# Designs tried in a protein design run: designed miniproteins, single chains, continued (5). Part 50

Each design is a single chain, and the fold is of that chain. pLDDT is the mean over its residues in the fold that is shown.

## One batch from the design tools (miniprotein)

Design m17714
Fold by ESMFold2-Fast:
Structure m17714 (fold): chain A 68 residues (1-68)
Amino acid sequence: SREARGLETARRFDALVAEGVPPVEAMRILGEELISDDVRQVAQEVGAKLREIGDEIDAELQAARAAR
């Protein structure tokens, strides 16, 4: 959930600051991680849909070949 993601991000921020990372730099690092996760999720969803379409096309081509 968005709440769970927020809590995880807050904990990572606190950990980075506790280890001596400046707050502005910690926010930059976490921002890059969040953007990467969102891009990865979209790419995975698009990839799954393209594979599904490819499988349908391949099945129809195989049926056409079986028709001689």
Scores: mean pLDDT 73

Design m17715
Fold by ESMFold2-Fast:
Structure m17715 (fold): chain A 69 residues (1-69)
Amino acid sequence: MSFFNELFDYIENNDVEKINEIAKKYGIPESLVQRLLENRTAKEISLFMAKVMYKLGLITEEVLKEVEK
């Protein structure tokens, strides 16, 4: 399976341990992880996914800023 399918599955299944592990690995701020875990809206999920994709060099800063809006 692709990494992003696994990441999405962790978010969908509320796998807090795996979400925190990925956030630490890619340097995603704890504040964004907390927002995702507390609110779990489509917007927060999309923002978390976009931050990971940006850290991996898969999307541009412009795309990331569009998701942050």
Scores: mean pLDDT 74

Design m17716
Fold by ESMFold2-Fast:
Structure m17716 (fold): chain A 76 residues (1-76)
Amino acid sequence: MKQAQELYQQGGLLEVQGDRALAQGRNQEAVELYQQAADKYQQAAQLYEQAGDPQSAQVAQHLAELARQKAREAAA
């Protein structure tokens, strides 16, 4: 439980850092940060699923996919 929440929060912080890098025109740095955010959200989703919290797992999974989409857009 606590580990899943920590990973979820780490994903959020990395996504904010990615948004900031993108706003500064640092597209390659934004891609890296968004990919790291997606990885943290994916790990959180896995742990929430194992803990029997499918709703939190679904939210984390959705955020992971959005972070991956942001990475693809920043790379274009």
Scores: mean pLDDT 88

Design m17717
Fold by ESMFold2-Fast:
Structure m17717 (fold): chain A 55 residues (1-55)
Amino acid sequence: SLEEEVERDIEALRRLFEVQPPELGKDVADSIIRRYERQGRLEAAERIRKVYEEM
């Protein structure tokens, strides 16, 4: 489901931010956001953006 996909992306992003420089995390977050936007999944894109902003 879309919800399970978004939750997996959030978990992957949180793990990345624990071990990698912030700049790399930002690029990955932007990539995920753009992927959802291209699919017309605007609410999913916004959810990823908000999670990233709180990191």
Scores: mean pLDDT 81

Design m17718
Fold by ESMFold2-Fast:
Structure m17718 (fold): chain A 62 residues (1-62)
Amino acid sequence: AEDARRDAEAAERAAREGDGAAALVSAHNQKLIAEQGGDEEAARRAVEAGREAARKSGLPEV
């Protein structure tokens, strides 16, 4: 839970700095783990980080 939340925040930071691919992969994994664990807050953060990473890097969103 906290680990997923922390990683989602790191992914969002990476997206802002232009590391969209790394941020997208990290955020996607955190979303899946958080959803399975019932961690809605962490899942939402991961989703947002992934979308931002994809937008900034021009990568396809999942």
Scores: mean pLDDT 65

Design m17719
Fold by ESMFold2-Fast:
Structure m17719 (fold): chain A 95 residues (1-95)
Amino acid sequence: MPTFSKEEAKEILERAIKLLEKAIKYKERGDDFQAEIDIGMAQILLGLARLFAGEDEKVKKAIDYLDKAIQAIERGDLEKAREYLKKAREILKEL
């Protein structure tokens, strides 16, 4: 799709993963406010990646796993969140 390459999409999604890993650490410390800030920033990045993903099924699948990770963090299932982040990273290595 016309506005960024797969490499740029990968960098955006890798930044989202780092924000969500930081959110998990804040949740573990009971700092829900800081976790929500990092989740919010990750959601903005996912929205941008989703808008410009086009028909790339791997990019879309990585976004889906990160969205599931966000839902897991919000529900307090931090172990499941980490599993979804790991799956997203594995997909990004194939880009």
Scores: mean pLDDT 83

Design m17720
Fold by ESMFold2-Fast:
Structure m17720 (fold): chain A 76 residues (1-76)
Amino acid sequence: DPLVEEIGRLAAQLPPENAELLEPFIVALAAQMPREYILALARRAAAGLDAPEAVKEALTSPDLRTVAAAIAEMAR
C-alpha cells in the first residue's frame, strides 16, 4: 500500500524517540493486522508521543491519509 510506505518514510524522519514509539504501529499497518491490533498499537504510540491531542487522535483514524498527515505534521 503506497500510503503505508509513505507513513513509514515519514516516521523515519522523526526524532529517534518518536520513530521508536511509532514502529510497532507502522509494522502492524504494513502487515495488514486486524484493526483492533492496529488501534491498540496506535493508542500505545499516542500515549508516549509529545504531540498535540489532534495529532494523537489522528493516529487512530481508519483513513491512512489522515494518519500520514499527522505524522508529516510531527516531522516539521
Scores: mean pLDDT 81

Design m17721
Fold by ESMFold2-Fast:
Structure m17721 (fold): chain A 80 residues (1-80)
Amino acid sequence: HMLSDEETQGLAWEIKAAVSIAVAKRYERLGNKEEAAQSYKDAADWYRKAADYFSTVNPDEAERLRKAAEEYEKKAKELE
């Protein structure tokens, strides 16, 4: 498989989202709710950027990423 420029950049943002989720989960385990909420918001932002990037070339993937962003925004709000 050849990765397009869109796929390569989108993947980089998905990796950043995954790292932010891992950081958020660690902060939750430590009881650091404020830092956990911020890290989940960061993850949602990265997923939204990835979704926007895929929106014209892979709408189904963009929709999946948009739903992931909404999920992590809700998790952040639960910690407020």
Scores: mean pLDDT 81

Design m17722
Fold by ESMFold2-Fast:
Structure m17722 (fold): chain A 77 residues (1-77)
Amino acid sequence: SAAAEAAAKAKQQELQDQNNQMDMLVQIYVNQLRQALAQSRELAQQLAQQAIDDAGVLSQEWRDKMQAAIDKVFAEA
């Protein structure tokens, strides 16, 4: 039906906007984390934990994305 098509399209747009916002936030923290890691591993660990906790307040999906990105930065260090 036309109503079902409109609802599906609106939901798809909303999910895309949410994903874009999460990716931007994660990238900001990844950049901050890389700078902190160059200065101090302990400072980087504190920043990482705060970023994960802050993301977790918003949603589990944001927490999971943040944690995965942070884990990758530390694995590459």
Scores: mean pLDDT 79

Design m17723
Fold by ESMFold2-Fast:
Parts: structure tokens; sequence; C-alpha cells
Structure m17723 (fold): chain A 57 residues (1-57)
């Protein structure tokens, strides 16, 4: 169904954000200000994606 495709797309996006957070923690050790900015944006994006998933379930 189109709903299943939307859920899969949102789950893939959540995975991409998780991967981005892991990479920022690993590769931005010497750049705490940039790391904090990326983590804050990632948290906000994850919250919005989770809200969309919850509405589809």
Amino acid sequence: SSTEQKIKSLENLLQSVDDSEKNSKKYLKDNPKEREKILKVADEVKKKLQEQLDKLR
C-alpha cells in the first residue's frame, strides 16, 4: 500500500539521521560547536519524522 511505502521512506530517513549523528560524534571531536549544531538539528528532524510515523500507524 502507499502507506507502507511512506512508512518505509520515513524509517529510511530516520536511519539516515541516526547515521549522521553517529558520524558527527565520531568525526567532529575537535569541533564541539559544529557537532552541537548538527546534533540539535538531527534531534528536531527525528522528532518530526517520528510524529509522521505515529500518525501513519
Scores: mean pLDDT 80

Design m17724
Fold by ESMFold2-Fast:
Structure m17724 (fold): chain A 94 residues (1-94)
Amino acid sequence: SLLKQVEEAINQAIATIRESQAQGLISEASAQQLISLLELAKTAVIKLKDPETAIAILDEAKDFLRTDPGVSEAARARLLPLIDKIKELVEKIR
């Protein structure tokens, strides 16, 4: 199911954020903010059935990854494709 694929993709992105934080590639504060955004996107698509809000939150997460000084270039390279994949799956629910 697409909903299960979205949930699994979000959970995988959160796991990768935590791993990147453990490796020193992203600050604790930046990791917490990104995880909060991904949990909000998960709530929007899974519970609220609002893929448009989820896409807006995912775009905010991508902007945060690109602009936040607590995110290393290596973390951006790893995490941006994961957010893009989540966004692609959410677009298919629309």
Scores: mean pLDDT 90

Design m17725
Fold by ESMFold2-Fast:
Structure m17725 (fold): chain A 94 residues (1-94)
Amino acid sequence: SAFLAALDTIESYLQEDDLEAAARSILTLMSDEDVELTIQSGKLIIGEPVRPSAWKLGNLGKVLIPKAVVESLKADPVHYRKLFREFLERARLL
């Protein structure tokens, strides 16, 4: 399944401590409303996982994130690693 492969790709990024790649891929698995809130706030807001369209899965991680969001990841990597793992656990239930 392309969706399961996407989850495994995010898990791989977390193992490599590539939080920016993990964040961009997680944004692909969130609603457009939650992605917009992240962009507007300048802080990564982790919403509920959604099962995206095949087109979104084919473009996994190809989300432009603002510099402020990248800076928020770098400021508290322990917090975001935890949030990303919790997001993956919820996504695997879909």
Scores: mean pLDDT 82

Design m17726
Fold by ESMFold2-Fast:
Structure m17726 (fold): chain A 82 residues (1-82)
Amino acid sequence: SELEKKYFLEILKAVRDNDAEKLAQVVVDYLKEKGIEVTEENLDVIVRSVVEFGYNIVGGSKEEREELTKKAIEKAKELFGL
């Protein structure tokens, strides 16, 4: 409960601030803490889902969402060494 709330709030902050690096770091930290196996394919799906979730709550343009998604995926892959 407390862990999920922490990551939820950090995701919303990163999306609100259009901060791809912070969003990628939060996603990476969550996946590592949960011990979820990461592949290039599932990382793409996870990051896209997280960005879509955040934008459904905080709002923003489609163009900003697509740019944030692309940058966050690239950074998350870098952080996992993919």
Scores: mean pLDDT 83

Design m17727
Fold by ESMFold2-Fast:
Structure m17727 (fold): chain A 68 residues (1-68)
Amino acid sequence: MSPTIQRLEEEAKKASPEIQALLNELIELLKEHQQLVAEGKLTEEKEREFKRRVLELLDRIDALKAAE
């Protein structure tokens, strides 16, 4: 998780403000997920919700990148 978060943070620094906002939202979701895993609080339902939110953000980021 940490290497993925670091990669996204570096990408956000080079991105447009709109993409940067979405990347920061994705980073926050990944940090929340990592904390839930570490604390043993991640349920199957929370994992499913997390995956849905991540895919939604990735789709929006990809659409904006394609438009740049």
Scores: mean pLDDT 79

Design m17728
Fold by ESMFold2-Fast:
Structure m17728 (fold): chain A 100 residues (1-100)
Amino acid sequence: SPLESAIDFLESFKEEVEKLAKEAKSLEEFVDKVRYLLELARDASKLFPPEIQAFIDELVDRLEEVVEEGKKNKLSNEELAEKLTAVVDEAIEELKKKLE
């Protein structure tokens, strides 16, 4: 289903954020790579039905705000990744509730 595909997409997005946090040599590199990943997520959202596209677009907007806050506050890669993955986990749980 489109909803199950969206959940799988967000799980993969979360895994990539965690990987990027470990691989990036600096907060600046991590922020740049996450911003690119968010751009890819926004493009991928267009492949989903309008309701799911709107949900993913809103999530990407929230994640962009978290990235900007993390950059301003000079968080570690681990601290920023924890904040980003927490927002993604909340979104995944919201989508899972729609399956029931």
Scores: mean pLDDT 88

Design m17729
Fold by ESMFold2-Fast:
Structure m17729 (fold): chain A 68 residues (1-68)
Amino acid sequence: SELEERAREIIKRLKEAIEKKASVGELNRLLMEAFEVAAELQKAFGKDHPIVKELAEVVQKALELLKS
């Protein structure tokens, strides 16, 4: 689905940004996109779907990096 494809792309970009230790601005931009997609994914697939969990995990990792 288009929604899953978009989620996979955002997961990939967040993982790359975390690995690169990207700027706070770049991480915040990607996190805002991730939050928007996460809301849509939860409505479409439910909270227990694997893609929803994977997106939540990478978001949590990015948030931890921002707090450090």
Scores: mean pLDDT 83

Design m17730
Fold by ESMFold2-Fast:
Structure m17730 (fold): chain A 75 residues (1-75)
Amino acid sequence: MNAEEAFERVMENLDRRAAEALETVRTGTPEQGERALADFEAHADGAVGAAEGLSREYGERMRERAERLLAEIRA
């Protein structure tokens, strides 16, 4: 697997987990929403770290994506 393929896989996983967290925040109890957000924040940190392992540029792109998704879930 090349670096671009690895990066795309990490992005797909991040997007899927963001969608799951957003659904839980919107439809679940406040406690379920808080847990879903915390779980997503931990996963996003891991995704950024994995992307940084591929290159600095991939790490920056993943961090920007994670920040946008976190803002969306918190809105």
Scores: mean pLDDT 86

Design m17731
Fold by ESMFold2-Fast:
Structure m17731 (fold): chain A 73 residues (1-73)
Amino acid sequence: MEEVLEELRRRLAHLPESVREAALALLRNGVAGVVDEEVAARFQAELSKLSPEEQAHVLRALGEAAARAVELL
């Protein structure tokens, strides 16, 4: 699991820290089976500050990280 989180952090290193923290928090909660509306809302708010291309990059990276996390469980 930690390797997946580290890879996601590296893939998003060029983006603002607030975006990276929101994505990592969402992934950690998702893997733990936790639904936190505040974490989800923060992620959506941070994502909306990015260009469409950056948003696509974040969503793709997060989706790939989530798929790998499920395979490691």
Scores: mean pLDDT 79

Design m17732
Fold by ESMFold2-Fast:
Structure m17732 (fold): chain A 80 residues (1-80)
Amino acid sequence: MVEELIKRAEELINKVEEMIKKLRSQGKDELARKLEIKVNEARGLIDAARQAYKRGDEETAVSLLEDAINLLEEAIKEIE
């Protein structure tokens, strides 16, 4: 389950990174910057989740990954 959540979070980061590139190509630098902030926040949560999982704290890892996924999905929803 944790590995599946990490994969999902990484897939969402890839999608947001593609959206950032598209927004910048359209001159929408402010929106691109907002998405970059969300990506950086999500990356921090994923890193924290990986450390929790490495320590055997699967419950904390799952919670952090769900937070990262929710953050990325809300960011996508606000742009789409």
Scores: mean pLDDT 86

Design m17733
Fold by ESMFold2-Fast:
Structure m17733 (fold): chain A 55 residues (1-55)
Amino acid sequence: MSPEEAYRAGLEAALAAGSAEGAAASGKQVSDQMDNEEQREAADLGGAGGAALVA
């Protein structure tokens, strides 16, 4: 999985959660599934971006 795909997955999970708290948790869960540090960071950033958008 590319870092961009990881970011997108984190962002989509966060937006689907519909709340800032749920978005943060969803982003972390996606990040935890990544094997590479770059992919984990990208997923975390996606989740954080989604959380900001739903807050």
Scores: mean pLDDT 71

Design m17734
Fold by ESMFold2-Fast:
Structure m17734 (fold): chain A 79 residues (1-79)
Amino acid sequence: SARDKAAEMYKKVQQQGAESLSVYERALAAVYAIEQGQDRTLVQDISLAMFLMDATVRGVKLETNDELMAYLYELYQKK
């Protein structure tokens, strides 16, 4: 699931740093960290901000963390 992938990416950030992950994986880790009330790196925040801006330009409405995780996971699976 999208949530399981976000949790997996968050653990990888803790083990090997955000810089070792793709931009999609960094964004997933960032959303999970926000939901869990955990700290994030600038690299995670920048990655997430890029996707939020892209979604806004495309007219995609993301109202919950679950919707955001699902959107990011869909993009991760496509390319």
Scores: mean pLDDT 82

Design m17735
Fold by ESMFold2-Fast:
Structure m17735 (fold): chain A 94 residues (1-94)
Amino acid sequence: SMKDKIIEIINEMVAKMKEYLDARAQAELDGLKQLTIKEIEKSKTKEELKKVIDGFVKAVRDLIDKQVKDPAKKAKILEILDEMKKKLYEVIDE
């Protein structure tokens, strides 16, 4: 299903981002992921799915801005985040 593909992409991309994060930031990212998956499961339209994805991307950007001090690690995480958003939108727009 579309939702299963979205959840799979989120799980894969979050795992990649976690490689650049300490244990505290990993736990906070996992919390954001779990809340986002619940909202995806409740979503009824493509527009609602995109809104949930946009909210997740913003929340992750805020987390990274507050917790990641290394500019190189921050840049790598933001690249993964942008790739995730692109892939998720491609699935929704199919």
Scores: mean pLDDT 89

Design m17736
Fold by ESMFold2-Fast:
Structure m17736 (fold): chain A 102 residues (1-102)
Amino acid sequence: NPLLAEIDRLQERLKDVDVESLIKKAEEYEKQGKYVEAFNIYFELVVLEPDNQEFADKAFELAKKVGYELGAAVAFHTLYQKYPSVPYWKQKAAEALEAAIE
């Protein structure tokens, strides 16, 4: 799974990154209307803290703003495969897929 490999790569790259700095940068991009850049940072936050539902919800809202609902569904399904003990990833993948096909 190419996306699983990308998630692993992101986790290794982000292991020493300050979460607060990433949040601030994402908020700055949102303020500038750069929703794709903001989405990318919130997805990094989701990969760094996969049990943080607030980051998942924010990434999904940004995905809807930029038309990435199908991409979000695939990403959330991959996170469910990687973290099967975190039950909301299955729910988030289903919600994103439903949004993508409606």
Scores: mean pLDDT 78

Design m17737
Fold by ESMFold2-Fast:
Structure m17737 (fold): chain A 79 residues (1-79)
Amino acid sequence: SAAAIRQAVDDATAAEQARATAELRRAGLGDREPAVVAQIRAAGEQVLDWALAGRLDPAEVPGAVRDSAEAILRRTLAE
């Protein structure tokens, strides 16, 4: 259902925001947290749009959000 897809995206987004926040704080980059959290949220919204449009299988939602969050975090840590 659409509600189940939204819940899966919300859960995956929250989990990835928590992981990124913890990693940034360990790296001494807590000042970058608001921007990274916002970028991960935007990535989650894009995944939601794709899943609701039938362009992404709901089972792929957690992986798609994770891949996007990892890419965002890697770019931030490389700056």
Scores: mean pLDDT 88

Design m17738
Fold by ESMFold2-Fast:
Structure m17738 (fold): chain A 61 residues (1-61)
Amino acid sequence: SMLEEYLKSHSPEAVEKAKEHREITLEILRRRYTPEQVEKLKPQIEKAFLGIADYLDKLLE
């Protein structure tokens, strides 16, 4: 999957930062959505967040 490929190809620091920001995003979602809805969104949020992080990293090179 794209997520697993990203985790293997990027620095531990970048991965850790992405995970931290993902958790913050999920906490915001938990305040607005039901637990069931948040669980359904988790895979999409993780994939989208890592994709955005990779995209931004490439733009800022």
Scores: mean pLDDT 68

Design m17739
Fold by ESMFold2-Fast:
Structure m17739 (fold): chain A 85 residues (1-85)
Amino acid sequence: SAAAEEKRKQGEELIEWAKRKKEEDPSAILDALQAHALVYVELGDLEGLRKAAEDAIKEASPEQQPQIQQLLDAAEQALAARLAA
């Protein structure tokens, strides 16, 4: 539980960092979401992944939103497949 909470906190900090850097590096939010998504895949936390993606979409440009959605869909499929096995 404590280790899972620390991993979530690290993911949240990474997303916040990327939001601050998005003007310098437009890929930062997408890269941060991908790294954060791995945390939720490891924890089996689908709802946490969805929330992180929603937060990322709010900060993303219109051009990045489809890429974020595609990443979320792929991660959700991977989680669903793992949970079904």
Scores: mean pLDDT 72

Design m17740
Fold by ESMFold2-Fast:
Structure m17740 (fold): chain A 70 residues (1-70)
Amino acid sequence: VDEHIAKAAEAAKKGDVDAVIEHGVQAVRAAPDEGQKAEAASGVLRPAKQHLPEADFLKVATAVGDVLLE
């Protein structure tokens, strides 16, 4: 989980939206319970909001949100 969050944050700093989505989705899926899934999502979405344009952040938020609803 922590490795995927760190990779998503690095990808966000580089503007690599596809990599943020890939690592963000993996971080949420790897989390063992609902609380940890929410925390993983937060850990991905914070750097995405800070570093990505609004349209790209919304793509990340949608992809991560879809996994949380699984």
Scores: mean pLDDT 80

Design m17741
Fold by ESMFold2-Fast:
Structure m17741 (fold): chain A 61 residues (1-61)
Amino acid sequence: SAEVEALIAEIRAAKTVEEAEALGRRAEDFARQHRLSGAERRRLLTEVTRVHEALVAEEKA
């Protein structure tokens, strides 16, 4: 959906661990509120995890 794509774009634009964590919480709330399919929820969770891990690695560098 267009809303899922927009949220993924916001997740990809995250610049800090704190921002990624806030977006992760928002993605979980969005998935619950909109009762996303397992595939859409998995896609959001995968993107959040990928971005969060990359930012954590940068913060520890």
Scores: mean pLDDT 81

Design m17742
Fold by ESMFold2-Fast:
Structure m17742 (fold): chain A 58 residues (1-58)
Amino acid sequence: MEEKLEAARRGAEAMARGLELLGQKATVKVEKVDENHIKITIESETFHSEKVVSVEDI
């Protein structure tokens, strides 16, 4: 489970880096929704992304 959260954060971090290239700052948030689901949120001034990922897909 913990490893799945870490993998999810890595993915979100990649998107944040993309925004950083545009001169923006993005915050990433990864939290457990269910035993089998993790929610990944990425927020910036211009960009919003919200994904629910199954631990099986990670």
Scores: mean pLDDT 74

Design m17743
Fold by ESMFold2-Fast:
Structure m17743 (fold): chain A 81 residues (1-81)
Amino acid sequence: MKVVEERQKFLDSISGSERDKLADEVTELMEKLKKEHPELYELVQQKNILEAKLLNGDTSKEKEYLELKKKIEEKLEEIKK
């Protein structure tokens, strides 16, 4: 997956301290998302679980992953407009 490969290359390019700061920022963003848009937060968590399975070679849930990704994109567009 292109996005995952780009993310891994980025993580490999930064120092441990910068990686920790990014993890903290992501945690804060996820907590904000959970409070403001709990339905979207749940979809993102489900997507991340399926994405991790795909990365570990389990392609059985690829269709469910793509459907969740589409639902997340639709929800994000609804929130932005």
Scores: mean pLDDT 70

Design m17744
Fold by ESMFold2-Fast:
Structure m17744 (fold): chain A 77 residues (1-77)
Amino acid sequence: SLSKIEKRKLVLKALNDALNLNLTPEQISCVASLGPLATDKEIDNCGITGRKAILVRNTLLFYGNNPEKAIQEIKTS
């Protein structure tokens, strides 16, 4: 099975595609490693700022431990 970090990358890629956030693969990899308690400063250090940072932080907070749930919720929207 995929690692939790790899599953987080899939969720963040799905978010990026759904909302056209224009996040780079490097930015996605950076924030995927931070986990569900990522701070706004840590996300900013990955080069993600403003409303995009808020969306990424909330995604990590709610789905960082259960990234497969986010993918299911996106599919049912």
Scores: mean pLDDT 77

Design m17745
Fold by ESMFold2-Fast:
Structure m17745 (fold): chain A 59 residues (1-59)
Amino acid sequence: GTIEFEVTAPSGRVYRVTLSRRSNGTYRAEIEPAPGEPPLSPEELAAVEAQVLRHYLAL
């Protein structure tokens, strides 16, 4: 299945996250800035990915 939600980064920026479960039991995360927001920096992307994994998924 697929779930979509929003995450607020430490910077205060809001990102849309789409989590899709793969056939092998792992998840794919796609992270996009909200409409009108600038592109993700590498630091922001890493922080949001870590937050998603910590809160919803275990490595």
Scores: mean pLDDT 70

Design m17746
Fold by ESMFold2-Fast:
Structure m17746 (fold): chain A 69 residues (1-69)
Amino acid sequence: SEVEKAKQELEKLEKEAGDAGNRLVRAMSTGSLEEAQRAGDEFESNRAKLEEARKKYQDIVEKLKKELE
């Protein structure tokens, strides 16, 4: 279903965002400037994708809730 696909994408992106966040923290603490810049870019990219996926999932859930009222 559309909801299942959106949820799977959201779960995947949440994991990727968490991994990117952990890499950023590590790179800023112990990594090189190049590693920190790369980790920062990955963090921003993953954050943007996660927010888009969250909005899409919420829109689908809202539509279904209105149909079930």
Scores: mean pLDDT 80

Design m17747
Fold by ESMFold2-Fast:
Structure m17747 (fold): chain A 61 residues (1-61)
Amino acid sequence: SPETQARIARLKAELDRLKAELLAVQREIEASPAPSQELLDRRRALMEEIERIQEELAKLE
């Protein structure tokens, strides 16, 4: 349906944004000799959000 296609497009755009943010956080962690727990928690949260969106996309496709 057009509604499903629009939702898939929105989720893919959100996934791209989250992946870009994860890359930025990972680079910040790599640049630090002792990454903070806050940075490690942000990376985990982003990875969990990415997985949720991927699972939602799999159900729609």
Scores: mean pLDDT 87

Design m17748
Fold by ESMFold2-Fast:
Structure m17748 (fold): chain A 93 residues (1-93)
Amino acid sequence: RARELIEEGERLRGEGRYEEALRKFDEAAAVGDREERALALLNRGRTLYLAGKYEEAIADLEEAAALGSGEARVELARLYEELGREEEAAAAR
């Protein structure tokens, strides 16, 4: 269920259909367990980054990391580095 929604979102993101991908990740986060919610938010953050919505991407990656996603923590650190926020990048590592 949640995994299927995440897979659909990843496909839509690959096609450049970011708004539809975000909608699928929102649905996955709403119906998933803690691990599935973290994965959905990680993928939502990645999609927001590709869409140039960096502040929203940070928020989703922070929530995913708080839910236990190590991948989200790594991506959050990299995004902070890209934005020149070195103190936040160091804290996220």
Scores: mean pLDDT 84

Design m17749
Fold by ESMFold2-Fast:
Structure m17749 (fold): chain A 84 residues (1-84)
Amino acid sequence: SLPPLDPLLKAHIDKIVTPEEFERARKVVEEEAKKLGIELSDEQIETLARLIVYNLKASPTYGTELEDVMLRLFVHTTLKLLKA
């Protein structure tokens, strides 16, 4: 199971991740989890959305035409690893 984010780490991530980026990632996590038959709590969806966007922003694909496809790929691979 995915643990909740440490409050200090969450505060740090929330300074870097915008509300729009978070909401986009949250929707992708929800849709992909539903597609894969994985049940996640709202807290788990929010934690994954924050962590994935935070990591994606460190990627060379961030801010390019590949950003959306890489977001979807990171969500998919992360959920597959959690299911395994």
Scores: mean pLDDT 83

Design m17750
Fold by ESMFold2-Fast:
Structure m17750 (fold): chain A 65 residues (1-65)
Amino acid sequence: SDELLEEGERLAKEGYVRGASGAWSAEEAIRKIEEGLRLAEEAGDKKTAEGIRKGLQTLKEYLAK
């Protein structure tokens, strides 16, 4: 549904921005992005889910420094 997709994108974006800025802990940011991924997968939007997975990988690499 549109609602699941919109919420998934919102959570993923918020987790990415707040994780990268240091406003949230790495664990909290990753959890929010993973929840966003789950909602995008539930909505059936494979392209959005893949984009969120790529963003999650990028954040994990950034935080591993």
Scores: mean pLDDT 83

